# Designs tried in a protein design run: designed miniproteins, single chains. Part 109

Each design is a single chain, and the fold is of that chain. pLDDT is the mean over its residues in the fold that is shown.

## One batch from the design tools (miniprotein)

Design m3794
Fold by ESMFold2-Fast:
Structure m3794 (fold): chain A 96 residues (1-96)
Amino acid sequence: SDAVKALKIYEEFLKKVRDLYLNNKGASLDEILKKVKEIFKEAVDRIVKELSPETAKRFLTYLLNLLKRDLERSTNPKVKEFYKEMIEYIEKKLKE
């Protein structure tokens, strides 16, 4: 089912981000943000590929809303740029 696939994508995304954090203690913010960006884009691509179009659009819309909130609350310029790039990536996929 799409729900099971969505949960698996989400759990694997969280695991990859957690593992990145644990294995890169002392890495610069720039290095971490670049790697998180790659992991995030991979997860978005999996949502588009593995879920039905309607489920993918719904899931991506929820993620988009979360990223917009996090962008509004962020004060770090590099973190703001990261959120803007992720928002643009999702918006591009939603228009396809």
Scores: mean pLDDT 86

Design m3795
Fold by ESMFold2-Fast:
Structure m3795 (fold): chain A 84 residues (1-84)
Amino acid sequence: MKEKLEEIAKELREIASKPTLTPEDVQRALNLIGEAISLLKDDPEAVEKLKKLITELRRASQAGDNDAVRKAIEEAAKLIEEKI
């Protein structure tokens, strides 16, 4: 489990480091955060925080707010890293 969370956090960091985020990058980030939620089911506080970040990421993406999209992805990666 921990190794998979490390892989997810690393990929989220790589997405957030891109100079331009595509809709495909955003969808990949959403899928990775959803996978982390499934892996962290026994940690309700982490699950609630990640679900809020999914909501924020979707809202920011719909608004075209690339800075808010990047911040949500970075915050998700940081939260997942804290659980490794």
Scores: mean pLDDT 85

Design m3796
Fold by ESMFold2-Fast:
Structure m3796 (fold): chain A 70 residues (1-70)
Amino acid sequence: SMEEIEALANEALEKIGRERAKALFEAALAQPGDPMENVLLVLITEAGLHKYSLETQRQIAEVVLEKLRE
């Protein structure tokens, strides 16, 4: 559900730290290649998202990106 995805996104942000997550995502988005793949790599390495399905990982990444956009 979307509520579960939002909870997982909040958990990932809490685990990484919001300021650190913003810096890591800005760096990832500045790298060549696919932006979503670069963001997913950050979430996998920093928040352990590899334990979820790829579809769930992408949904979490989208919510995290929305929460970090100002």
Scores: mean pLDDT 83

Design m3797
Fold by ESMFold2-Fast:
Structure m3797 (fold): chain A 106 residues (1-106)
Amino acid sequence: SEEEKKEEIKKHIEAAVTAVWLGAMFNTPEHGLRLAEKHLDRALELAKEIFSPEEVKKIQELIDGFREEARALAEAVKNGDSPEVIRKHLEAIVEKAEEIKKIIDK
């Protein structure tokens, strides 16, 4: 159903957040980023099945923002950047995830 697909999309977004967070914590940022990208790809694929092209465009833009922040986080972890810089990227990723989930729940 459409409702079941909405729940699956949100679970993939949450899994993407978890993947980048674990990648940062265990110093495996490239592995975390790769897993997050797979979850984001699946979320977008599912969104295309149930949302209008205009809604999919908005979801795509937020997912692209998530990807950008996730890549920045991976680089910050690889470079040994400060905990404050890493936290800022994690907060931005969580914010993007919440924005995506709000659109999915419309």
Scores: mean pLDDT 89

Design m3798
Fold by ESMFold2-Fast:
Structure m3798 (fold): chain A 94 residues (1-94)
Amino acid sequence: MEAMKELEKARKELEEAADRLIALGQQDPSLRAQAYATVGRQLKGAEDAMREVKKNTENAEETAQKGKELVEKNLEIVRGEAERVAAAVAALAA
């Protein structure tokens, strides 16, 4: 159950970080194009990772051991994408 809560947290962090990037673009027109390009690129990668995690979560119910390893691996990918988005927000704000 802990892994499922961490997955949900990672998804929310990614969404919040993306929203902050868009907000920064709205405050400074010169950063707008950069913010949208960064969000689009990173969200595309995150969407692919989240889709894979969803499939692996379903597989975990069918094959617990194999599914758990796949969920953990893909959860790390989702977290990495969330951290990259957060880093981009920090870079634009700095």
Scores: mean pLDDT 61

Design m3799
Fold by ESMFold2-Fast:
Structure m3799 (fold): chain A 114 residues (1-114)
Amino acid sequence: MSFEEIKEGIKSESERSQALGLHQLLLDPRVDEYLEELSKDEEILEALAKGLNSKLKVVREYSAQVLALINTEKSKEILIDAMKNGSPEVQEAVRKALEQSKNEELIKEIEDAL
């Protein structure tokens, strides 16, 4: 899958297409390069925030993982908001993503903001 197709998938209104795009991003050997570009795309950040509230567990979990990997002030704000105002399922997706990240600094910043 091309980077353009990954971006189209993540922005898709179809939960299946969003799941596929997020999954392909996380498996791509160029994920670090792609995350740098995605971190600057406001539509991608909005799509990831919406993905946290998806009916599909895999979309919620992958969206949280990608937001944690992006690790910008904006992505942290989205994760903090999800932990404060999200459903239990959304909060679980964020907690799992933070544990999987093993980024102790990110975990502390989010916990200190709650």
Scores: mean pLDDT 87

Design m3800
Fold by ESMFold2-Fast:
Structure m3800 (fold): chain A 59 residues (1-59)
Amino acid sequence: MTDDQLIDEYVDGGVQRVKQGDDPQQVIDQTTQSVERELGKKKGDQVRKKMTDAIKKLQ
């Protein structure tokens, strides 16, 4: 699995949590922290941006 594929999986999981009624900001923050821990800060920043953009499209 590439880092980009893993990032997309994290984004999809976060979007599903928001659709189920979880707070968008908490989901973004928690997912970003997990990605930063595993893949580093740059990949965490990429997840934050992609997830924020995806969640905004749901509104």
Scores: mean pLDDT 81

Design m3801
Fold by ESMFold2-Fast:
Structure m3801 (fold): chain A 91 residues (1-91)
Amino acid sequence: MEEVKKLKEEYEKLLKELEERGKWLEEKGVDALSAEEVRELLRLQIEAARLAAKLKLIESPSAQALLNTSEEEREKRIEERVKEYEEKKKA
């Protein structure tokens, strides 16, 4: 179906973005990330996982649960992870 093709293209685009960011992290180190860059990376990871679950590329219960999360719930989880990152950077 054309809809599945569109989801696959979006997933591949997100994977490429994540790969490019992973390479940047390897070169610069995790401690060089700003809070905004961490938010963006986590948002991309969550959306990639949701698309993979929709395409049934991953069948884990946690990935399937992401399909039922609201945008607000996902943003809250991102902010919790960003806060954890900033606290670890402080130590």
Scores: mean pLDDT 72

Design m3802
Fold by ESMFold2-Fast:
Structure m3802 (fold): chain A 102 residues (1-102)
Amino acid sequence: MKRERIERIIEEAKRELARLAAELLGLEPEELEALKKQFEAVLIRRLAEREGATREDSREEVLAKAERFLETSSLEEVEEVIRESAEEVKAAIREEAARRAA
């Protein structure tokens, strides 16, 4: 079902991000859990932005818009947002790794 497929894609993205962060930053398990929470926040924001969310929206409005996008959009559109969210977090991981290597 669409929901189960979305959940699997999200979990796969979280595993890939955790692996990359462990390799480049040497993060401990607790820090990897914080990274997964950061990814979830980025994903929710990007999903809500597809439904017209702005920085002035309340947390409840952001969550409601994200949920609407998940319910009404195609699987391909949702996969694109998950991919964009993962790339944003990957860029942050690589930037931090480069900063530490300097």
Scores: mean pLDDT 83

Design m3803
Fold by ESMFold2-Fast:
Structure m3803 (fold): chain A 55 residues (1-55)
Amino acid sequence: MPSFAELRDAILAAVEARDWARLGELVELASATLSDAQLDELRVALDAQWRRLQA
């Protein structure tokens, strides 16, 4: 199984690439495999990435 860091980096890359199909697959995998604390960290990272892309 991929590590938290691998999933986070892959999800952030999918957002940057605008690969919505890949993003959907990775989010589904993350929700099935990550703890609540890891999902909170991922949400913070996604919020930061999204703000960076919109700035």
Scores: mean pLDDT 78

Design m3804
Fold by ESMFold2-Fast:
Structure m3804 (fold): chain A 82 residues (1-82)
Amino acid sequence: MKALVSVKLTVEPGKTKEAADIARELAKEPGVLEVSVVADEKNNTVYVGAIAESKEDAERFVEKLKEKVPYAKSIETRITEL
């Protein structure tokens, strides 16, 4: 079953664009169908939405995002099976 991923990243000032670019690059990962990224530089927040082929692909996407953005102050994640 496909899965919907929602992630809210709060980062240090000046890191919002870098975090957003990393999230966009993860669209190329196997099992990732769609990625949407909104960078809110004013609030140092990045919103990431993704659709994955499976819950396992969604979980792998989230883990890679955490690995590539270890400087995030907070990471809020939600995975919903479709």
Scores: mean pLDDT 85

Design m3805
Fold by ESMFold2-Fast:
Structure m3805 (fold): chain A 90 residues (1-90)
Amino acid sequence: LSELAQRALDLAGRAMGLLVKAGDMKTAAELGELMQGLIDATDAGDSERTAEQTERIADLAREAAKKLGSKELEEVAERLREVARQIRAL
């Protein structure tokens, strides 16, 4: 779990950087809240909540990618979805 959660946080951090560069501070703030939820779920050892938070982060990144036309954000969202699937498989 911890390794997959760290991978999700690293990807979320990349999404955060892309949102800040694009000036989408509202979505960046929402992402920060979801990242905290991911940390809390991981610290609690709750793999289901960790997967759910990772999926929410992926969905947020995908919607932002569509609005901004960002291929990099789209790739990050796809990787986050894959990590969420791996967490659910634990």
Scores: mean pLDDT 86

Design m3806
Fold by ESMFold2-Fast:
Structure m3806 (fold): chain A 93 residues (1-93)
Amino acid sequence: GAALTEEQIEQLEKLIEDLKGLLEADPDSLSAEELAQALLRAAGELEKLNVPELAEKAREAARRIAETEDPEERRKIIEEVIEAIKEYIKKHS
């Protein structure tokens, strides 16, 4: 398939840093709703970058966060999205 453009890689790396910011926050500082909204925003940005498979993963992650009360599970869900973006960059660079 076609390789990612340098601009697409830079925007994907920025999304990784935004999501890492959520992991660095105190678990009690962000609600499940705020975390889900951040992932839905990331999904919208991924669709604009023409990466619909990552956008779908971000939407599913937002849904999973809304369905769990465990802060550690929420952290794992966000980490899964970060790793998926990293793997996508490596595969398409």
Scores: mean pLDDT 83

Design m3807
Fold by ESMFold2-Fast:
Structure m3807 (fold): chain A 88 residues (1-88)
Amino acid sequence: SKEEVEEGLKKYEEEAEKAMELYKEDPERGERAAEGIIGHLEESAERAKKGDKEIGELIEKAKEKIKEKFEEFKKKYDEEKELKKLLE
């Protein structure tokens, strides 16, 4: 159901948070984790669109939200890390 899809998308948001934490320890691994999440959501959206356009659009919006959140986190973290180096 649509509700079950929304619950599943919440788990991907949690995995995105884990990818952000991983990025702080290992940027390359964090980026790969985020790319994996985004790729799975993209494939899921394309499959869903063939049977249910609304569900496909819901998944696609979740993908874009996760992508934007990760890019914003990455930019902010990299800026804070550079600032911290200047204060050492």
Scores: mean pLDDT 83

Design m3808
Fold by ESMFold2-Fast:
Structure m3808 (fold): chain A 64 residues (1-64)
Amino acid sequence: SRIERQDRILVLLLTSPRPLNVAELARRLRLSQPTTSRHLRELEAQGRVVRIREGRTTLYRAAG
């Protein structure tokens, strides 16, 4: 489900010692990159995830 996937993304970000990019999140969650990116944008809109720009790379971290 959508909520279950969002919860898995948040748990992964909360337990990671570093911010993660879409490709790493997709790989670890066994989801496609477009699906992972969509969930991350939704979580960012909800204020649950922070997007970080590192040059051309985009990283994500849990907001709290």
Scores: mean pLDDT 85

Design m3809
Fold by ESMFold2-Fast:
Structure m3809 (fold): chain A 91 residues (1-91)
Amino acid sequence: PPVQFSNALTEENIKKLIDLLAKSLKELGMSDEEVKEVIEALENKDKETVEEFVKKLSEKDPGLADRIELIYYDITKDFEGLYQRLKELAK
C-alpha cells in the first residue's frame, strides 16, 4: 500500500504550484475564465476537464501541459495511474 504523507504541507505546496501555473497560463495568453476553469478542474480532480486542457496546451506549450498532468497525479495521489503510464512508455 502507498505511504501517506502529511496533507497540510502537500496542500500548501499544491496551492503554490497552482498559483504559479495560473500565472504561466495567463502569460501564455489564456483568458482569466480559462485559467479559472483549469484551476477548478485540478482542485475538483475532474479528470476529463484536465485531459482536455492537457491536450489543448500540448500544442502550444508541451512543458506546461506535462506540469498540469503531473499536478493532477500529485493532487489525486494516483500513483497507480502514474505507474501504469510509465509502464506503457517503457515498452
Scores: mean pLDDT 67

Design m3810
Fold by ESMFold2-Fast:
Structure m3810 (fold): chain A 94 residues (1-94)
Amino acid sequence: SMEEVLEKFKELVTETGKKLKELIENNASIEDILKVIEEFYEKAKELYPEKEEEIDRQFKEIKKLLEEGNVEEALKKFEDMVVRLYIELSEEAA
């Protein structure tokens, strides 16, 4: 059900946020940050396959920023994109 998808998405967001916070606080590599974000997007596509193209586009933009060393911009864009996906899922669950 869409309600179950939304709950799983919330859990994924919480888990990913904790992992990213720990990596940032420990001054982890860009590669480690990218792996966590990539895992998030792969799991998000599994939860919301109808949005695969949008999720892939979002991930490519974040990946480019990280590869360019723009970590702060990449993380801000990631948070904005997560919020957008959450809103879309919430509207479908209503």
Scores: mean pLDDT 83

Design m3811
Fold by ESMFold2-Fast:
Structure m3811 (fold): chain A 90 residues (1-90)
Amino acid sequence: KMEFLNKVSELLSKYTSYRYKDKEKAEEIEKELSELLGVSVEEVRKEGEFGIAARAIVHAEEDVPAKELTGTEAALRLIDRALERSRALR
């Protein structure tokens, strides 16, 4: 889902800029991420930009619903894949 990941990337870039600086804009982005990922706004706020990014990438690549993995669980999967990639290079 290239279009899905592009939209998540765009929203997270804005979210990183506004999360602690402009509450109204951050809340708008939280709602868009909530609708796009099928998770609550409270869950988006709890996970933050990195947790949501990890959940979105795992969802897009493995078809695991974003709501079924915590940000930490998704991040660990991505780290494991990066480590396997690193081992394969040398």
Scores: mean pLDDT 75

Design m3812
Fold by ESMFold2-Fast:
Parts: sequence; C-alpha cells; structure tokens
Structure m3812 (fold): chain A 62 residues (1-62)
Amino acid sequence: HMEELQRRFAETLLPIMFEAMEKGLSPEEISRIAREAFADMRAGKTPEEVRAYAKERIEELL
C-alpha cells in the first residue's frame, strides 16, 4: 500500500519537482509541496489533480 503510493508519487511529481528546482525553489519549499501532494494522493486525488495543485503551490511561492 505505502510502497505503491510512494512509487506513484515519484512518477507523478518527478517532472514537477524538477521544474520547481529549475525555478529556484528551496529544498524546504519543495519538501513542503511534496508533503502536500502526497497527502492529496492519500486523500484520493487523481494524478492530474495532484499535479495541478502542485503547480499552483509552486506558482504561489514564486
């Protein structure tokens, strides 16, 4: 269960996390976004919704 969620999390957010790093977000900010995205996935959000919310959070921090 947890292992499957972590794998899906990595696959879904790797491109978004790379973009956040490139835009200059700190490791602390990226960790916060990752935690929120993981919580969204655990709450039953689709990968598409998780990506959309993560992008919103990144833009809010810029």
Scores: mean pLDDT 75

Design m3813
Fold by ESMFold2-Fast:
Structure m3813 (fold): chain A 75 residues (1-75)
Amino acid sequence: SAKESMLKLFDRRAERYLELARKKVSDEVVQQIEEELKKTRAEIETLPASDSDKQLELLAEFGLKVSKAIQEEEK
């Protein structure tokens, strides 16, 4: 289904972000990213399958949070 495809895409991208974060930021920041991943995935899971725009928005917001966390740790 479209929702299953979105969750698989999210899981793939989230794992890639975590791999990058583990090389760039502290274990404490990695744990924060893992918690955000868990929260964002749960939100996507609760959305109706027809609400693809909101699903994409949540995926994009997660990516921005990860990018910001990496940038702040590197400064």
Scores: mean pLDDT 78

Design m3814
Fold by ESMFold2-Fast:
Structure m3814 (fold): chain A 86 residues (1-86)
Amino acid sequence: DEDKVLEELRRRLLEELGLSEELADILVNIVRGALKEPEDIRLDLARGLIAMVLSLEPDLTDDERERIFRLVEETLERLIKIKKEK
């Protein structure tokens, strides 16, 4: 189920937000990596990494950065919730 959620995130980043495969894979890997981190820091660590990566993309508008950031953050929060329900 976690893999399906990550595949959906990757698809949405590519098809709905028009990101490159490289950027989509980086963002998905940040989410995947964060899920392996300690529970007290994983969300804040992921938020920092996402914000940093998006800040380095010159072709993105501020509105696009915010939209991408929120999608990735919401997906990570959903995965954390799913993991705690197991």
Scores: mean pLDDT 82

Design m3815
Fold by ESMFold2-Fast:
Structure m3815 (fold): chain A 85 residues (1-85)
Amino acid sequence: NPSDIPNKLTDYLLENVPEARDIDPNLLKRQIEVWILHEVLGYSLEEIADRYRISVDTVRKLLERMKEIISKNPGLEEKLKKIID
């Protein structure tokens, strides 16, 4: 079920990435959703901002935070993409 993907990724991060446990769960899930929409599905920052009724700068910060987690955890991006597929 595609609607479960953000929850599956959140659960994976909480179990396998200790730094993810220090992030507010709602904020972590929003960071994951933004990352999927932009990096996996190819939506623009502007389209995501409109969808969530937030600023483009807020979308950019959410994406940057998710990319930071990925950069600190080698192989994590490949694991997340496999869960999506």
Scores: mean pLDDT 83

Design m3816
Fold by ESMFold2-Fast:
Structure m3816 (fold): chain A 95 residues (1-95)
Amino acid sequence: SSADKAEEERQKIAQKALDEIRELLKKGEPKEKIEEIVEETIKKIIENYTDEELISRLSEHLRNNHTDEELIELMKKEIENIIRELAEILIEELK
């Protein structure tokens, strides 16, 4: 399915970013360069969600009271926030 392909692409993007962050940490590159990769990775991951996946993650109550466009934007913001928080934890663990 298109959702399965999107998930596979998101996993590839995440793995590439983790490998790149590990290499930058080994080289002693500044935190700002790592943060730039995190922000680029967030954008790429968000771009690889289907609208159907984003909408399906929200409750029926939210789906019944909001437009598809509003639901998509709400879920994108939530995913961005979760990824940023997880990235901060992972960077700390990789040190």
Scores: mean pLDDT 79

Design m3817
Fold by ESMFold2-Fast:
Structure m3817 (fold): chain A 79 residues (1-79)
Amino acid sequence: MEEQLQAALEAFEADLRGLEEAVKRGEVSPEDALRGLERGLESLAQLEKAAAPYPELQARLAALRERLEALREEIEKEL
């Protein structure tokens, strides 16, 4: 389970990085970026539940939540 969870977390981190870069470059509309962010927050919530027994993953998840919140703030400035 943990290996599958780590793989899912790595995929999530890659997707988030891609969205962050697209937003910074203006390559995605604010509306589409917000939809991506909303899906990301839903996925993060599921990962947080699955990772509850793994303290090392909790730190990574906390950092990802902080990044999503920062990205939301940037997107909202464009709406």
Scores: mean pLDDT 82

Design m3818
Fold by ESMFold2-Fast:
Structure m3818 (fold): chain A 79 residues (1-79)
Amino acid sequence: MARELLEKAREYFKKGDYTKAIELYQQAIKEAQKQGDKETMAEGYENLGEVYEKSPYLSPRVSEIASRTYRRLAEEIRK
């Protein structure tokens, strides 16, 4: 379930639908958390960081802060 949401989010990200990708990554993280799947949860946060980094609609400053925050969350969860 959580893994399927993560893959679906990746497809939207590749299509340039950043809003839908973010929504689905957040759903994947929530489902992975309920299942105790730290690996999928960490991947979800890493992918969120990449979406914010590559989003052309956000200011570079906001994009960098959001990206770094989500990457840090992924590292913390893998511990």
Scores: mean pLDDT 79

Design m3819
Fold by ESMFold2-Fast:
Formats: sequence, structure tokens, C-alpha cells
Structure m3819 (fold): chain A 120 residues (1-120)
Amino acid sequence: EEAQKYFDEIRKAVEAGDLEKVKRIVGEILEKDPSLLNYKDENGNTIAHIFAENLPNVPDDKLEEAVELFKYLILAGADIDVKNKEGKTPVDIAIENLRKKGKEELAEKLRQFVEDLKKS
């Protein structure tokens, strides 16, 4: 119930391009129960998957901020190796969606950030 509430709020905020609201919701999750970051919906999607799927809806001038929020979710303990029912990780979805928007430099920076984390 709590996880579903946060999924719905994040989806709506990212669909609207409201990154300030996304930051607020993430802050609430981290203060109340950080384990909510890794709860899976019926499709195997975590909050990180939902965020990544909705990146195309973020205005171009806010995409860098959106990618920084995605990195913050990873650093906060979001599982980046979890696959949804389509066999995709949140990072795979984010990189694919950034490339589809022509944001290759942002996609590569995110890929490198994740690679560096896995080496530590």
C-alpha cells in the first residue's frame, strides 16, 4: 500500500516533469522506510524502473537534473541489477530512453557512473 502510493506519486510527478515533487517523494521514502525503493509492482518494476520509463516525459532542459536524481536513487540503495518482467534493469531503461531523446552524452555518463559503482 505504501509502495503503491509512492509509485503512483513518482509516476505522476515524472510524467508532469515535476522534479521538485520527485525529490520530495524520494526524501519521504528515505525518512520513512528506505526499503520501499526496492518493492516490486505486478510487472516487477521498482521505483527506479518507473522513473527510468518516464524519462522521455521530462523536458529537455531538466533531463540533466532528472539523471542526477536517478543517480541519487542508486546511491540511496535502489537495486540496479533487478530485472522487470520484460528482462530490463532500471539502468537499461534509462540509458535506452536517454539515447532515444538524442542525449548520448547523458546516457554515457550514467553508464560510466554505474560501471564505476560496480567496481567498488
Scores: mean pLDDT 81

Design m3820
Fold by ESMFold2-Fast:
Structure m3820 (fold): chain A 80 residues (1-80)
Amino acid sequence: AAATAERIVAIIERAAAAHGIELSEEERAAVREYAEALAAQDPAFLREFAEAALELPIYDQSEVEAEAAREVARVLLEHA
């Protein structure tokens, strides 16, 4: 769980940095809390959620957001 949360945080932080977005201390804490909450979910739910996320068409999303979402989905599938 902790390792999965750290991978999710790293993906989001890398995506932000690649586009010149500087995360505040509070925003970094929020990202970590989100990642930890997501990683703590039931593995069966995470698998279904990740599979659905990979299959959904991404409308009006930036390429950064789309790529980050796909990387998070891959991490969740590996964890499940």
Scores: mean pLDDT 66

Design m3821
Fold by ESMFold2-Fast:
Formats: structure tokens, C-alpha cells, sequence
Structure m3821 (fold): chain A 72 residues (1-72)
């Protein structure tokens, strides 16, 4: 459902923010911290979307939404 997709996006962004903050506290540059956050967001989004039974096409759409929000 769309509500489940939005929940996945929110959880992925939350995990990305936590990963970014952690990487920055460890002395990483903004570029490195953003890369780590991006990788974490993708991993979380794929894992949750798979649990919800979304198709590969729907998983890709969810990941695109997550990445767009991170780039904003």
C-alpha cells in the first residue's frame, strides 16, 4: 500500500540521518558521511520493502523516493 511505502521511506531516512550523524562524530567529511547515509538508506529500504512483499519495480521506486529526499 502507499502507506506502507511512505513508512519505508520514513524509516530509511531516519536510519540515514542516524548514520550521517554517527559518521560526522567519527570525523568523516560531509562527502563520506553522505555516502554512508545513502548506503544505509538503500539497505534499510530494500530490507523493509522485501518484508512487505513489494515487487522489484516497487522497491526501485521506493529507493528513488528515498534518494530524492536525501538530495534535497
Amino acid sequence: SEEEKEKIVEEALKAAQDAYDFAKKRGNSDEVARKIARDVAITVARSLAREYGFSDEEIDEIIEKVLAELDA
Scores: mean pLDDT 86

Design m3822
Fold by ESMFold2-Fast:
Structure m3822 (fold): chain A 92 residues (1-92)
Amino acid sequence: SEAQELLELLGETLEALKPPAEAYEAALAAGDRAAAVAALEEIIRVAKEGLKRLKELLSKATDPEVKEQLKKGIEVTEEDIKALEAEKAALK
């Protein structure tokens, strides 16, 4: 189902975000700005890949409820990417 494809994408993205998020927290705790920037770049990369896949799912979605969830997910992900890019810039 379209809902199952969305849940699978969400699960895959959350798992892919875990290692760079842990690396980011470790880098901040160590005061390692270079490592924190590298971890944020990986988080941004994973988020952008997730955004691309959300847009692909929206292009083929037929279920109105799934379409609304995908539109919301796209908007939230785009704002999150902007916030992460700003956070990365502040560390440079």
Scores: mean pLDDT 88

Design m3823
Fold by ESMFold2-Fast:
Structure m3823 (fold): chain A 78 residues (1-78)
Amino acid sequence: MREEELERDLREVLYLLVKGAEMRKNKEEPSEEEIELARRLEPRLPELAERLKKEGVSKEELEKLAKEAYEERKKEEE
C-alpha cells in the first residue's frame, strides 16, 4: 500500500520517539509494550526515512509531524 500505511507506521515511530525522549528526561523506563513496538519498527526506520526523503519531507517537517503525532496520542489518553 502507499502513503496511508507509511504514515501510520511513521506516526507510531514518531510517537514512540517523542514519548521515549520525555520518559528519559524524567528518568523513567518505557513499558515492555513500547519496547517491543520500537524493536518491531526499528528495522523499518531506514525505509521510512528514505520514503520521507523521496516525498520531500524535510528534517524540520519531520519534527513538526512528530510533535503533532504526539499531541494526537496525548489527547486520546485524556
Scores: mean pLDDT 68

Design m3824
Fold by ESMFold2-Fast:
Structure m3824 (fold): chain A 58 residues (1-58)
Amino acid sequence: MEARIEGAARGAARYGDNGALAAAEAVRHSGVSPTNEEMALGAERAGVAKVAAGARGE
C-alpha cells in the first residue's frame, strides 16, 4: 500500500488527476468492460485521491 501511495505521489505531481482520468477513459474505449469497482480501484491505485488526502494529513 505504501509503495502504491508513494509512486502515485510522484505520478500525481507530474500528470495530475487528469492522468488517472485519461487511463480510465482509455480502458473504456479499448472495448474492455471494467466494472465500476475495477475503475474505482484503478483510480485508487493511482492514488490521486489518497495522495491528496494523505498529504493534507487526513
Scores: mean pLDDT 50

Design m3825
Fold by ESMFold2-Fast:
Structure m3825 (fold): chain A 80 residues (1-80)
Amino acid sequence: SMMDQQKQQGQLILQKSATRLTERYLEAAAQGLSREELEKLLQEIVEEAREEGKKKGLSEELIQQVVDTLRRSGQGLLSG
């Protein structure tokens, strides 16, 4: 179904974006980047995921779920 295809695409975008977020956060932390720079990096990845979701035709609800999940993951990395 179209809904199942959208869920699959959303999960793929989330996995790809979460991997990029983790890799770039680890590199940035190793380089001693500031909290403000890390928060900017999180926001850039979140906006990239939102735009990819729109291009793939995801529902606004699924795009928001991906964005919210990435923000939670990113804030967890900043707190650890």
Scores: mean pLDDT 82

Design m3826
Fold by ESMFold2-Fast:
Structure m3826 (fold): chain A 75 residues (1-75)
Amino acid sequence: SARLANFRLLADSVIARLRALNAPQAVIDEVEAASAAALEQLARTTDPEEQNRLLAAWGARMDATLAAAEAAQEA
């Protein structure tokens, strides 16, 4: 579906940004695992509201991870 394809592109973008910020491999591995788990949940969820909640929860986690990586790079 377009939503799953868009999610994969977004997840790939987060990972690319983390690599550009020289985030530790362990952080990248955690994001890859979390994104794979979120993708599985999204693929099994047919309700758009539940999909939006899953995306919001994943997005909040990614925002926090990126903010921490950006702060570490600036330090």
Scores: mean pLDDT 85

Design m3827
Fold by ESMFold2-Fast:
Structure m3827 (fold): chain A 94 residues (1-94)
Amino acid sequence: MKEKVEKLVEGLSKESDEKLEEMIKKLEEEIKELEEKLKKEKDEKMREVLKLAIKAGEYLKEALKAIKEGDLEKAKEYLEKAAKLIEEARRIYE
């Protein structure tokens, strides 16, 4: 887990500010779509998955912002939090 997060942060730190901003905008759009799905969802199990996905998306967005600010340690922390939430959502889905 740690090694994968470190490699991802190193790769993203080499990207331009413009590319990072584009990734942030795409994440914001995806989060809005998930929030709209959550409002329509009546299945409790799927609602939990959507809530975890939204929270993971917010952490991914904060990680990209931290990379843009040069705070790679904070970026790693947010990516690890996002990964944990994605794993939890996957466990519910299975």
Scores: mean pLDDT 81

